# Designed miniproteins, single chains, continued (4), part 7

Each design is a single chain, and the fold is of that chain. pLDDT is the mean over its residues in the fold that is shown.

## One batch from the design tools (miniprotein)

Design m12226
Fold by ESMFold2-Fast:
Structure m12226 (fold): chain A 70 residues (1-70)
Amino acid sequence: LVERALQLRKEAVEAAKAGDYEKAKELAREAAELTRQFALEEAGMEPEVAEESARDFYEEVMKEVDAALA
């Protein structure tokens, strides 16, 4: 799961560089969802902590996406 989330993060940045911002956002959301699922199912985190972790991951990916467009 973590490896797939990191791969989707890279794909989101590449989509942004190609000018497909909508696809970049979709890939970032998918990566964040995988991070939330990992935190809940494999890391045993509380739902609130898992959601916060996923939100933080989404924000980091979107920072890279926005930087790629600048």
Scores: mean pLDDT 79

Design m12227
Fold by ESMFold2-Fast:
Structure m12227 (fold): chain A 75 residues (1-75)
Amino acid sequence: EVRERIAELLRQAADALKQGNVDEAIKLFREASELARQAGLENVARAAETAIKYAEDGDYDMAISLATQIARALE
């Protein structure tokens, strides 16, 4: 399931941020955003890109919170 794959990528990105692996988290958010865009889930893709902005800005708590909310909404 595409939604399940996107949710898993978002959870992995959040976990990467919790471990201080910012570059890995950004890669995972980009993969989630791209997959969401291909699946026609535009709002999910935009939210994942917003999480990337938070991560790039050093606002890891907001990026983690947003990723968790999106992943939960996909289930």
Scores: mean pLDDT 87

Design m12228
Fold by ESMFold2-Fast:
Structure m12228 (fold): chain A 59 residues (1-59)
Amino acid sequence: SLEELKKRNERIQKKAERHYGEILAAQGKADEHPVAKKGYEELKKRIEELLQRLQDLLQ
């Protein structure tokens, strides 16, 4: 179901977010690294786009 996929995406995103944050912390301050932060935001956008596509497919 769509809800199960959304839950899975949220779990994956949360894990990726923590792991990405840890990697960025090792490279400096994560909040002040614009390139790496942009990459993370791009991943968030991709997940949202995948959810949108799934909704369109079901509609």
Scores: mean pLDDT 68

Design m12229
Fold by ESMFold2-Fast:
Structure m12229 (fold): chain A 84 residues (1-84)
Amino acid sequence: MLVKPNELLKKVLESVGWTEDTLTLGDILALLFEYMEKNKLFDPENSSIVILDEELKKILGVDKFNVSDIKGIEELLLKNSTLV
């Protein structure tokens, strides 16, 4: 399934090298995890918890999430994308 990210999500993805118009939800997840690693957003006391920075808070509307909740993360990404 191809999706088109909204402008706020697009800026985050571009910061980790994305340059296309559309991508799969799996590609967005991969780029999002690259962003989280690049910016050291994982909780040092619990590596399953990501503490969102200001840019991701603006996009996803949450302060943190658990990386094991892939479905919850996918739902947040779909709210910030248009189905193609």
Scores: mean pLDDT 81

Design m12230
Fold by ESMFold2-Fast:
Structure m12230 (fold): chain A 91 residues (1-91)
Amino acid sequence: SMEKERKRQMIELVAEAMRKLLEDTATEAWIQAVRDKLLALAKTDEEKEGIDRLTDSMLAVLRNNPYSEEEKAFLLASLPPLLQEELEKLD
């Protein structure tokens, strides 16, 4: 129940961050706000370290623009089915 809701919120926050990043609507301040929200939901040092690595990677993508428009479109199309699969694993 509470654990399932916590994991659902974390998955949804990560998915939204990736969507905004791929849509070129994310800012560094917004990614940092997502990091803060994820850290507030984290229970273990391993989860906190994972969040730090993930958000550092997102900031690197934002700063370096490594993906082409075609790659971004493919990744965006892949997000909803991957998100649904991860959410279904919580049931």
Scores: mean pLDDT 84

Design m12231
Fold by ESMFold2-Fast:
Structure m12231 (fold): chain A 62 residues (1-62)
Amino acid sequence: SGEKTLAGGLAAAEAGDSVGAAAGAHELRQIGGMPPEKAREAEAAAYAGDAAASARLLREGL
């Protein structure tokens, strides 16, 4: 499930969907699908409207 959630969050971030990217990063943090620190950074970047930074952080979680 974590792999699919990460893929969905990354796809949203790459498409410039900051809301979808934030939701994906938040879910990954909740289910332990990636390191909590990176998930928090990806979520924060997405909320700041920086979808590119969110995508980079999510890729680093792969």
Scores: mean pLDDT 76

Design m12232
Fold by ESMFold2-Fast:
Structure m12232 (fold): chain A 89 residues (1-89)
Amino acid sequence: SKYSKKQIDNVKDYLIENGPGNRDRNSAGLEDYFISKALEELENNGTLPDKLDFLRSLGITSGPRLGPNAQTYDFIKENKDEILKIANG
C-alpha cells in the first residue's frame, strides 16, 4: 500500500472517534484493506467509486442494504477531505 500502517491506523482512530456507530479496530469497514483501498481511491480519483462496486472489489457481499461496511463507505465519502488530511498529516 502507498499508505503506511501508521497512516492507516490514524484514519481508523478518526473513524472510531467520529464515524457511525460504536466501533473498534476489529469492526467491519475498519480493516487495513478497506481503509487502504478507500485512501487509494480518494487520492487517485478525488472520491470513492460507486458503493456496490467498491464493496464488491473488496469481496464484500453487494446489495442496497446498509451494513457496517456500507456505513463506513458513506462516512468516508462524506468526509473525504478530512480523512485525506489525517492520512497525509
Scores: mean pLDDT 78

Design m12233
Fold by ESMFold2-Fast:
Structure m12233 (fold): chain A 60 residues (1-60)
Amino acid sequence: GLAEEELEKILEELQKLYSKLSPEQKAEAEDSLVKLMLENSKANDLELLKKFLEILKKLL
């Protein structure tokens, strides 16, 4: 469905951006993701991933 397709696209973009990060940027992104997951783990996966994508974009 639409939500699944959007989720897959976001995951693909996240993987691409994450793989381009330096070790320091990856550590920072990982720390941010862990915090997001702890605070929002049971809410919206799509929304959580969108937030993480924004974090990765700011690191680049």
Scores: mean pLDDT 76

Design m12234
Fold by ESMFold2-Fast:
Structure m12234 (fold): chain A 78 residues (1-78)
Amino acid sequence: SPRGEQLDQLGDVLRTLGRIAEELQDSETLALVREAERLLREARAALDAGDEDRYRELLRELDRVLEEIARRLEKIQE
């Protein structure tokens, strides 16, 4: 499904971000990546269960965590 493909792509992005965080020895960014991976798993489970409200809630939380990761990585480049 298109949503399933989107979640797969997000999983690939999180895997890359996790490697970057490990390489940088940034434990805070790594913890955020692990939180995002957990939210992604819960979102996939909600999608598979047909729970649209839960899926949307989890995607909003995931977007928040991804924004925090981006903010952390931007500060490292400055």
Scores: mean pLDDT 85

Design m12235
Fold by ESMFold2-Fast:
Structure m12235 (fold): chain A 60 residues (1-60)
Amino acid sequence: MRERLVRAAAEALREKGLSEEEAERLARELVDAMLAGNPDAEFTEELVRRAAKVYANSVK
């Protein structure tokens, strides 16, 4: 599960113009934060892609 979410987030971050290395790092941090904050929540690839896009817009 976690690997799939990290991959989806990293793809979304790369689409927003982040480098592959930075996208993978931030994707891991984002997914870990989401899982820690809402351990009972059912996370989908779509949800983490949305979160990643919002995050990418805030760092530009």
Scores: mean pLDDT 76

Design m12236
Fold by ESMFold2-Fast:
Structure m12236 (fold): chain A 68 residues (1-68)
Amino acid sequence: MSLEEKVKELIEKLKELLSKGKFDEAQKLLAKFLEEHNLGEYDEETKNLIVKEEGKEILEKILEELYG
């Protein structure tokens, strides 16, 4: 499965979780996806997602699909 196909599946799953009010599960799923694909990580010290330059375009696409 290509990275683009995995991103599309992630977006659909995030939409389902957000529609059910499962915000914590959605955040964890996004963080795990970024870590598994070397696009970013979750910083437990600052409680923030750290996104690599390579991950920014993918994250912007995800956010547009979720909130656009």
Scores: mean pLDDT 77

Design m12237
Fold by ESMFold2-Fast:
Structure m12237 (fold): chain A 56 residues (1-56)
Amino acid sequence: SEELKEKAAKLRAEAAKYFGESERYFSNKKDIEKGKELREKGEKLLAESQKLLDSV
C-alpha cells in the first residue's frame, strides 16, 4: 500500500540521520560507544523499512 511505502521512506530518512550523527561521534572521537549505538539504531530502522517494502 502507499501508506507502507511512505512509512518505509520515513524510516530510511530517520536512519540516515542516525548514521550522520554516529559519524560525528566517530570523527570527533568523543564517544565511540555512542557512535556504535546510533549506527545500530539506524540499521534497525533500515531493516524495518525493508520489511515494510517487502509487504507491498
Scores: mean pLDDT 79

Design m12238
Fold by ESMFold2-Fast:
Formats: structure tokens, C-alpha cells, sequence
Structure m12238 (fold): chain A 113 residues (1-113)
């Protein structure tokens, strides 16, 4: 399994960014697609997920600001992040969850200034 994340960088407070994760080596549609982050000095936290049946969940801290979506034709997961806060500074991970286990991307740094 390969997860290639992109879209990270340095962004202004109040701005927006879309992170993407292109997946290969698995049947993309069979997995739950999740986005996690790890803020400096903090434990990793689950932000959003979309299940194989299309049901979505969002952590209360990011609900209304972040949107998860998937493109099944291109095997890509997206996290759209709006109204960025300084507390959104973190490494962001795309994670696949299936019957065979979990697969984590390498992480993408987002810095809000």
C-alpha cells in the first residue's frame, strides 16, 4: 500500500487549504478513509472519516471548518480545511482502515502563521 500526501505548507490564519492523499496498491473503495493530525507536543487526534458506505464523521473541534471527501475514480482522499487557526499547525496523516489493518501516510506539515 502506498499513500502519497500533498497540499501542506505555510498558510495565513483565516485562510484555507486542501490536503490530498493518493492511494495505490489496494481496492480504495473497500476502506474507511480517515484524516488524523498530531499537533506539537500532543497525541495524534482523529479529525474526520468517511466509511466505505459513504457515512462521514467529524471531531467537534473541526466540525463546520473541515470537510472530508473521496474521489473513487482517482483513488484520492481530500481534507478541505477552512478558516485556519494557529492551533491547526500540525502534521496531518491520511489513514486507511480495513479488515486487513491500518495504513498510515508519511504525514504532511501544515503551519498557520
Amino acid sequence: VTITESGGGTFAEGGSVTLSAKVSGVDFSSYTHAWWRQRPGQEPELLALITADGSTWYAPRVAGRFTISVDYANSTSYLNMSNLQKEDTAVYYNVLIGEDGEYWGEGTQVTVV
Scores: mean pLDDT 89

Design m12239
Fold by ESMFold2-Fast:
Structure m12239 (fold): chain A 71 residues (1-71)
Amino acid sequence: SLEELKQKIIDILLSFGLSKEKAEEIADIFVGYKQSGIVPSKQEIIDILKSFGLSESKARKIAEKIMPLLK
């Protein structure tokens, strides 16, 4: 379900030290892609995470965990 997907993404982001507010905003973006049938590339996921102020290294690690959920 989309609610389960959102919670899984939030849990991943929180495990990397993001605030609940930032984690919810990011999760809503990826849930929106899933609803629209859009499968973002790993690089697109990284670029989105970086736009929220994450370092490239942190964004890459998070993208590796999120990408399988969006396929």
Scores: mean pLDDT 87

Design m12240
Fold by ESMFold2-Fast:
Structure m12240 (fold): chain A 66 residues (1-66)
Amino acid sequence: SKELEELLKKAEEKAREEGEKWAKEKGADSFEVSRVDSLTLRATGTKGDEVFEKDFDLVEIVEELR
């Protein structure tokens, strides 16, 4: 439905924002947020030789927005 599409779009925006904040809190030199699948975004941070990642479940974020 259109309502679900709007909620998923907002969830993606929130996941990208949270991924950026998470990477900055980790002290990352660089970071990227990419789509793993239709319901999962992945934030990847790099700090020197260290690489770390965190997955965001868009379904969980949608439930928080309801």
Scores: mean pLDDT 81

Design m12241
Fold by ESMFold2-Fast:
Structure m12241 (fold): chain A 56 residues (1-56)
Amino acid sequence: SEERDRLLAEGHRVLRENAGKISREELMKLAQELHDAVLAGDFEKAREIIEKLRSL
Protein backbone atom coordinates (compact mmCIF):
# COMPACT_ATOMS: atom_id res chain seq x y z
CA SER A 1 0.00 0.00 0.00
CA GLU A 2 1.06 3.62 -0.52
CA GLU A 3 0.84 4.43 3.21
CA ARG A 4 2.91 1.34 4.11
CA ASP A 5 5.64 2.24 1.60
CA ARG A 6 5.63 5.87 2.75
CA LEU A 7 5.97 4.94 6.45
CA LEU A 8 8.78 2.46 5.74
CA ALA A 9 10.68 5.05 3.68
CA GLU A 10 10.22 7.76 6.35
CA GLY A 11 11.13 5.31 9.13
CA HIS A 12 14.31 4.19 7.36
CA ARG A 13 15.30 7.82 6.79
CA VAL A 14 14.77 8.79 10.45
CA LEU A 15 16.62 5.66 11.67
CA ARG A 16 19.56 6.49 9.37
CA GLU A 17 19.63 10.14 10.53
CA ASN A 18 19.68 9.08 14.21
CA ALA A 19 21.95 6.00 13.98
CA GLY A 20 24.84 7.87 15.64
CA LYS A 21 22.68 8.91 18.63
CA ILE A 22 21.86 5.38 19.83
CA SER A 23 23.60 2.00 20.14
CA ARG A 24 23.56 -0.57 17.31
CA GLU A 25 21.42 -2.83 19.51
CA GLU A 26 18.82 -0.09 20.14
CA LEU A 27 18.83 0.85 16.44
CA MET A 28 18.15 -2.78 15.43
CA LYS A 29 15.38 -3.08 18.03
CA LEU A 30 13.65 0.10 16.82
CA ALA A 31 14.05 -0.96 13.17
CA GLN A 32 12.42 -4.32 13.97
CA GLU A 33 9.58 -2.69 15.94
CA LEU A 34 8.91 -0.26 13.07
CA HIS A 35 8.96 -3.09 10.50
CA ASP A 36 6.60 -5.25 12.61
CA ALA A 37 4.17 -2.36 13.19
CA VAL A 38 3.99 -1.49 9.48
CA LEU A 39 3.54 -5.14 8.40
CA ALA A 40 0.79 -5.60 11.02
CA GLY A 41 -1.00 -2.52 9.64
CA ASP A 42 -0.48 -0.69 12.95
CA PHE A 43 0.30 2.65 11.32
CA GLU A 44 -0.36 4.55 14.56
CA LYS A 45 2.39 2.54 16.31
CA ALA A 46 4.70 3.09 13.32
CA ARG A 47 4.12 6.87 13.52
CA GLU A 48 4.79 6.82 17.29
CA ILE A 49 8.15 5.11 16.72
CA ILE A 50 9.07 7.63 14.00
CA GLU A 51 8.12 10.60 16.21
CA LYS A 52 10.08 9.17 19.15
CA LEU A 53 13.15 8.90 16.92
CA ARG A 54 12.69 12.48 15.65
CA SER A 55 12.73 13.74 19.25
CA LEU A 56 16.18 12.25 19.97
Scores: mean pLDDT 81

Design m12242
Fold by ESMFold2-Fast:
Structure m12242 (fold): chain A 67 residues (1-67)
Amino acid sequence: MKIIIVYTPEAKAAAEQLKEKIRAEYPDAEITEIQAKNAREALKLAEELKKKEDAKVFVAFNPEELL
């Protein structure tokens, strides 16, 4: 199973927590981490990856980054 985590610099710690949780639930999962410049870019990149890749995509960012 391929999993992609897109995160912002502000949410790096949250992305690491998410990665540990995913590893616990899916030990054999191939996890790829991608850093985006901000929450808007992270959401855009995640939507593009969902269309192009046969993978489960997660996004980690602080809600305040969209304000």
Scores: mean pLDDT 79

Design m12243
Fold by ESMFold2-Fast:
Structure m12243 (fold): chain A 75 residues (1-75)
Amino acid sequence: ASQEEIDQGVADIVTAVGNLLEKKGDFEGAKEAYEKAIEVYPDNANAWRNLAKVYEKMGKTEEAEKYRKKADELA
């Protein structure tokens, strides 16, 4: 596997951890996990989409829209 494939896999796992934290109501932890996934693999559309949902739940609608558009562009 290439480093890019490894980074993509790691980002997918970290995104899944973020989903679990979000289900527990830990929106700050979920946000940090999704941000970390994006740091590892910036082209992870799911991480951007999930980050948008967390910001929306936190009442940050403008940031949520920006991240949602980024996710759509990467898909």
Scores: mean pLDDT 83

Design m12244
Fold by ESMFold2-Fast:
Structure m12244 (fold): chain A 92 residues (1-92)
Amino acid sequence: GPEAEEGARRGAELAREGGLEAEARVEGNTVTLTLRGANTAQKMGALAGAVAGEFAGAEAEVKVEGDTVTVTLTGKSPAEAGAGARLAGEGA
């Protein structure tokens, strides 16, 4: 829904402000944030942001492959998924 899309967009924008290439996808109550070009500190930041997203009510799954971090956030509502995505992008 619109809240998940807005949170996903904002999460990607925040990650780009940190120097990453960022993309977000929304499917129902699930947001997938893909971050590229991450250094070790940015990977740790994305993990911390994903944990913060769990406190916002989203279930977080983080996958790290080389310099790419994929954060999948699933909420009970679009608002929870969107909040989680914003926090994950902000952390990176």
Scores: mean pLDDT 80

Design m12245
Fold by ESMFold2-Fast:
Structure m12245 (fold): chain A 59 residues (1-59)
Amino acid sequence: VPALLERLRAASQAGDNAAAEALLAELSRVDPETARGIRRLTEEARAAGFDRIVPLDEP
């Protein structure tokens, strides 16, 4: 899981939304709770004017 979160963060920092979405989909198979949190946070960020996948980096 930590490796997937690091890759998701890197993709988000690079602005590669396609890679970030693919990594989020993979994360949802192994940790659906974390994936759901990231998805919700990303939707909230997009509503606020951000167009990036936002990784959930809390515990």
Scores: mean pLDDT 69

Design m12246
Fold by ESMFold2-Fast:
Structure m12246 (fold): chain A 81 residues (1-81)
Amino acid sequence: MRLVEALERAAEEAEALGLEEAAELLREAAEAARRGDAERAVELAGEAARTAARGLGLSEEEVEAAERHARELARAALEAD
């Protein structure tokens, strides 16, 4: 599944940047996606993006945009499979 691979790569990138909490959320999202829990995978992907954006010092507006964008991408990946 395309979403699982994307979430795994995102988790590795977050870990490399020292964003441990975001990396953990992305690993949980990948596991939820593997189990077929689409709703949980989308939720965790959004939370991970929000956590990563905050960790990078982005504005509240950018944090909200990152969360929304991550959820949209996760939903699109689920529909493409």
Scores: mean pLDDT 82

Design m12247
Fold by ESMFold2-Fast:
Structure m12247 (fold): chain A 75 residues (1-75)
Amino acid sequence: LREEAERLYEEAKRLAEEALRLRESDPERAKELLKEAVRKMAEAHKLLAETQDPAVAAEIHAKTDAALAETLAAL
């Protein structure tokens, strides 16, 4: 389940990046890709919540801390 959630998250990230590239040339296409990315992110989050695995929970916390550190460094 963790591998499935990670795969969905990675797919969502790729779709979001593609949407950003198309934003200038094809805004309707970009909008559709962004919707798909959001949907995959939600599914990945749902799968992670359903695992109830302490190791998965610890990794989510570590990843969140890393994201916060990057944001603070950008201050």
Scores: mean pLDDT 66

Design m12248
Fold by ESMFold2-Fast:
Structure m12248 (fold): chain A 63 residues (1-63)
Amino acid sequence: HHHHMEELFKKYLEELGKKVAELITKRDELRRQLSKNPEKARKEIAEIDKEMRTLAQKEADLL
């Protein structure tokens, strides 16, 4: 909790939140594609879930 880093920290958290929202949207779109290309969609969903876990860990490391 350093006042000198407050604005940079806020911007970083906002960027993380934006990235997570984008990944959630992409995952939702891929879930709708499961009936058309199940193998490809499953792989891409797994990669998105992995990326989201990585972002959650980065956020936790900041707190």
Scores: mean pLDDT 75

Design m12249
Fold by ESMFold2-Fast:
Structure m12249 (fold): chain A 82 residues (1-82)
Amino acid sequence: MEKLREGRQALLNGDYDKAIEAFEEAIKEDPNNVEAYILLGEAYLRKGEYDKAIEWFKKALEIDPNNTVAKRLLELAEEKKK
């Protein structure tokens, strides 16, 4: 869980590339960690990379199909893509 904390801190600092790297490492450590997939998608969303954000939110929903946070963020990313 240390990589999730590192990634969240990077997001708070606006360091999206560092956040992405940290969340990718968190997924490698625990491939079923839905939160890591959601946060990685959020980092791409904040960076304006909507297609990548959509892919990661869809991955989160493959693991947890009823995750309301992932569903809302997926809808937001698809809307932002225009």
Scores: mean pLDDT 85

Design m12250
Fold by ESMFold2-Fast:
Structure m12250 (fold): chain A 70 residues (1-70)
Amino acid sequence: MEEVEKYIEKGREKYYAGDYKGAIEYAQKALELDPENVRALQLLAAAKLEAGDVEGAREAARRLGEVRRR
């Protein structure tokens, strides 16, 4: 839990700094530890969309939708 939250925090810092590639990297690290983490999936989708990776953002949103349906 602590490592997942740490990666999410760093990813959010990157996102708000405009470093969307860095935000994607940290969101993916969080998801390696917790593949269904809602916050990490939200960050991944938002960062990919801002980076212009519409397909990657759509996949992250699909994964988030599956988690939320449980």
Scores: mean pLDDT 83

Design m12251
Fold by ESMFold2-Fast:
Structure m12251 (fold): chain A 96 residues (1-96)
Amino acid sequence: MEKAKELYEKGLEALKKGDYETAAKYFEEAVELSANSDPYLTALALANLALAYGKLGDYIKATAYAFAALAEAESIEDEKKREEALKKVKEALKEI
């Protein structure tokens, strides 16, 4: 969990700096590490990965990762965490 969260945070810093290719790589690594253990972090990383690809003009990948992020967020069994993940996913996707 800690390593995936660290990669996610590095992705956010790259995104903030406009380094969308580096951001996408960090978010992809965060997804790989979190996919089977942290659906909340996975959903957020997928949403920001969609945003990064959207900023790069890769709308096919942006759309695919956006749907994956929404599906991952909807799969969260804890209602409160699911609502929070969906809210954060939708906020990231609005920036595309």
Scores: mean pLDDT 87

Design m12252
Fold by ESMFold2-Fast:
Structure m12252 (fold): chain A 64 residues (1-64)
Amino acid sequence: MYLEKGKQALAEGRYEEAVKLFEEAIKKDPNNVEAYFLLARAYRKLGDEEKAKEYETKAQQLSL
């Protein structure tokens, strides 16, 4: 599952790969709030604060 593979990549410091895997998870399930928070975390690790904030906001909007 893309989400699990993304979490592993994130834990191993493979942040660019984690981004791709979380994007695939979101494409498969656009309402997966966890995937948006993890994508935000991966972008923050890459130093992309704007993308991190964007995806955190999307995750919060999807959660009631």
Scores: mean pLDDT 84

Design m12253
Fold by ESMFold2-Fast:
Structure m12253 (fold): chain A 71 residues (1-71)
Amino acid sequence: MAEEEARALLEAARENIEKAREAIRAGDRRKAALYVTAAGILLAAAEFLGADREELEELRREIREVARELD
């Protein structure tokens, strides 16, 4: 069902955000940018499938924080 699919996409987005943070700590900004991009795409797909608003807002904040570290 779309709800289960949305949850799986949110989990994948969280994993990519954490991988992006690890890449930043390792100094691999290119890899971090790819993980941030992947997280954004996954989050957009989860939103389209009706993911929870609070979880979407939390993950959007985390993506912005990680993206800011790349600037």
Scores: mean pLDDT 85

Design m12254
Fold by ESMFold2-Fast:
Structure m12254 (fold): chain A 104 residues (1-104)
Amino acid sequence: ELELEFERGVIDVTRAVARVTLKKDPEGAKELLLRQIAKLANISVEEVEALVQMPDEELDRKIDELGLPEHLRRAIRALKQGNLEEAIDHLYRAWLEKLEEKAK
């Protein structure tokens, strides 16, 4: 329980840092999002970069092949569209869901 509360705190702080970074340094925020998506998806940063450069139809196929959770899929799409605020929200929801699954 204490360990899960600590992890939740880390998620909250990281999300707050991402939002502050977005306002001051959008490129830095994008880089942070790429790294965090890669970590949660258990793929390389290079693979996430490839996903955001793919046409929508190819991206859909690749996301299905990878079996990514719904909010992580939405984070990648938002990142591709340049909607960094939406990408942050979906990414941190995916991270919270992964933490809650770990609690079971």
Scores: mean pLDDT 77

Design m12255
Fold by ESMFold2-Fast:
Structure m12255 (fold): chain A 60 residues (1-60)
Amino acid sequence: SSEAAEDLKKKLEIAIANTKDPKERAELWEGAAKRAESLGDEETAKELREKAAKERALAE
């Protein structure tokens, strides 16, 4: 549901704020994107994938 997807996003943002390594941050965003897709929230999943891609660019 939208509520579950929003809760996932908030928890993820807290985890990201406490993670300094761009590679680990990218993995967190990517994992959350897949979970958002499982919840049927394609818009949130797309946003999270874009954040993961940006973090990966910083790591490489």
Scores: mean pLDDT 78

Design m12256
Fold by ESMFold2-Fast:
Structure m12256 (fold): chain A 66 residues (1-66)
Amino acid sequence: LSEEFEKEVKRALAEMAIAVLRNLERQGVELSDEARKEIERAEQHLKEGNYDEAYEEAVRALKLAS
């Protein structure tokens, strides 16, 4: 696998994780402050094109939301 492909996979996974967590909030699931901060950081890094950091933050948010 190329480095570019790996970054695209991380982008897609980060986007999916954020979408799932944001949908849970819309359905009335209360996420911790720590989980919400990690989601916000992931969204910001995703917007900036920092897909590696966005992925790590999205995974951390999922773990905190569990």
Scores: mean pLDDT 83

Design m12257
Fold by ESMFold2-Fast:
Structure m12257 (fold): chain A 65 residues (1-65)
Amino acid sequence: AGSLAVPNDSDEPVRVTLSRDGEVVAEATVAPGETLTLTDLPPGRYTVTLTRADGTTESFELEIP
């Protein structure tokens, strides 16, 4: 099991989508200045997608041991 922290350092909300094996396993909106913390994640490869209010998207892969 592992953990993931996603800070929102912008002044606008950020949508966070966590996917595993092509399935969305978690989705949340992080308010300005907040940090989303997910704990006790099962082992596996995840894709984290961040969508900002200005339409900017960022994606990265995360391996939980």
Scores: mean pLDDT 78

Design m12258
Fold by ESMFold2-Fast:
Structure m12258 (fold): chain A 92 residues (1-92)
Amino acid sequence: SLAEALRALAEKLRAKAAEEKNPAVKKLLEAAALAYEAQAAALEGREEEAARLAEEARRLAEEALATATPEEIARANELLLPLHKEAVEKLK
């Protein structure tokens, strides 16, 4: 299912975050993983869980972006882009 595919992408992002040593990049990857889990929960009708996960993702991204340099943001985007493309392909 699409929800299962989004959770698989979230787990890939968590694995990348675990290997990442830069705190801002790590937080951005973790925020993206939470966002994919929120989407999966929403697709399954778990609105309360989806809202909670989305709020956690937003908070974590805001914390990271408050201190991140342009280079750290670029690195996070390079790591995120292939997984975002994979997510889009699964929506077709």
Scores: mean pLDDT 86

Design m12260
Fold by ESMFold2-Fast:
Structure m12260 (fold): chain A 97 residues (1-97)
Amino acid sequence: MKEEIEKAEKLYKENPDNPFAQLALGRAYLKAGDYEKAVEAFEKALKIDPSNAEAYLLLGEAYRKLGDTEKAIEYFEKALQIDPSNERAKKLLEELK
């Protein structure tokens, strides 16, 4: 857990303008159970690339873990609007609606 966060932080430091680095950091927090920090990292990724469907999908998963089903649905819908072929987003929306 901590080692994954350290590796993700290093990736971000090496590539601060790369939304993938912020996504990696958010994923590390999500896996560690730090859902609030995961949300913050994914929101930062979206500020760099607002069309990143993966960041919206992961925001939805983080909000689902926080118990905010309404926000989870909103972000899964946004991910699917950007990438209509995203089968994972479709499945997660069907499970929550």
Scores: mean pLDDT 79

Design m12261
Fold by ESMFold2-Fast:
Structure m12261 (fold): chain A 57 residues (1-57)
Amino acid sequence: LTEEQKQQALEQLRKAVQEGVLDSPVANAALNLLNEQPLSPTISDEAIQRAQEFLQQ
């Protein structure tokens, strides 16, 4: 991902959380994936999949 794509995704995540459109666990998973941070072992595969789908929009 380019820096511009990463910045756009971060801003969209912030707005989606603020609007209540995206659940916190999915938003946290998306943030960690975007920053290439290790995911919490308690995060479900479903939440990870939803996070990946959100980042691809």
Scores: mean pLDDT 71

Design m12262
Fold by ESMFold2-Fast:
Structure m12262 (fold): chain A 61 residues (1-61)
Amino acid sequence: MEPGLYRALKDQPQTTPKFLGLRKGERVEVLRVFPDGMALVRSLETGRVGYVGASLLEPIA
């Protein structure tokens, strides 16, 4: 996974302050990708920034 525009594959609840809650189909900008499979993203719908599992995201192109 590389930085760029992605979409959430499923709903992700916000379980901790560092994790970003996402709705299925929500568009995000991936800012950083980490070796542990986490990504730092910004939601394009809400403007919020937080961590999500990279496996929950698909590239938009």
Scores: mean pLDDT 76

Design m12263
Fold by ESMFold2-Fast:
Structure m12263 (fold): chain A 68 residues (1-68)
Amino acid sequence: PVYLSREEIEERLRKAIEEAKRLAEEGTEDNLQHARLILEEVIREAEKLGFYDIAEEARKLLEELEKQ
């Protein structure tokens, strides 16, 4: 949503990363796939909006999940 504050968008992206971590901890194939999709979307949105630190955190977690 284009009318959200920068701080609100940042918080939502950080919470999405937290949700992806939670899904990955549950260890099911469905949850792992869902976590990957969340992280891909977070990377895309964070880069688009200039939250490069958030994008990097999500990218590192996605790489870890893609290895197994």
Scores: mean pLDDT 81

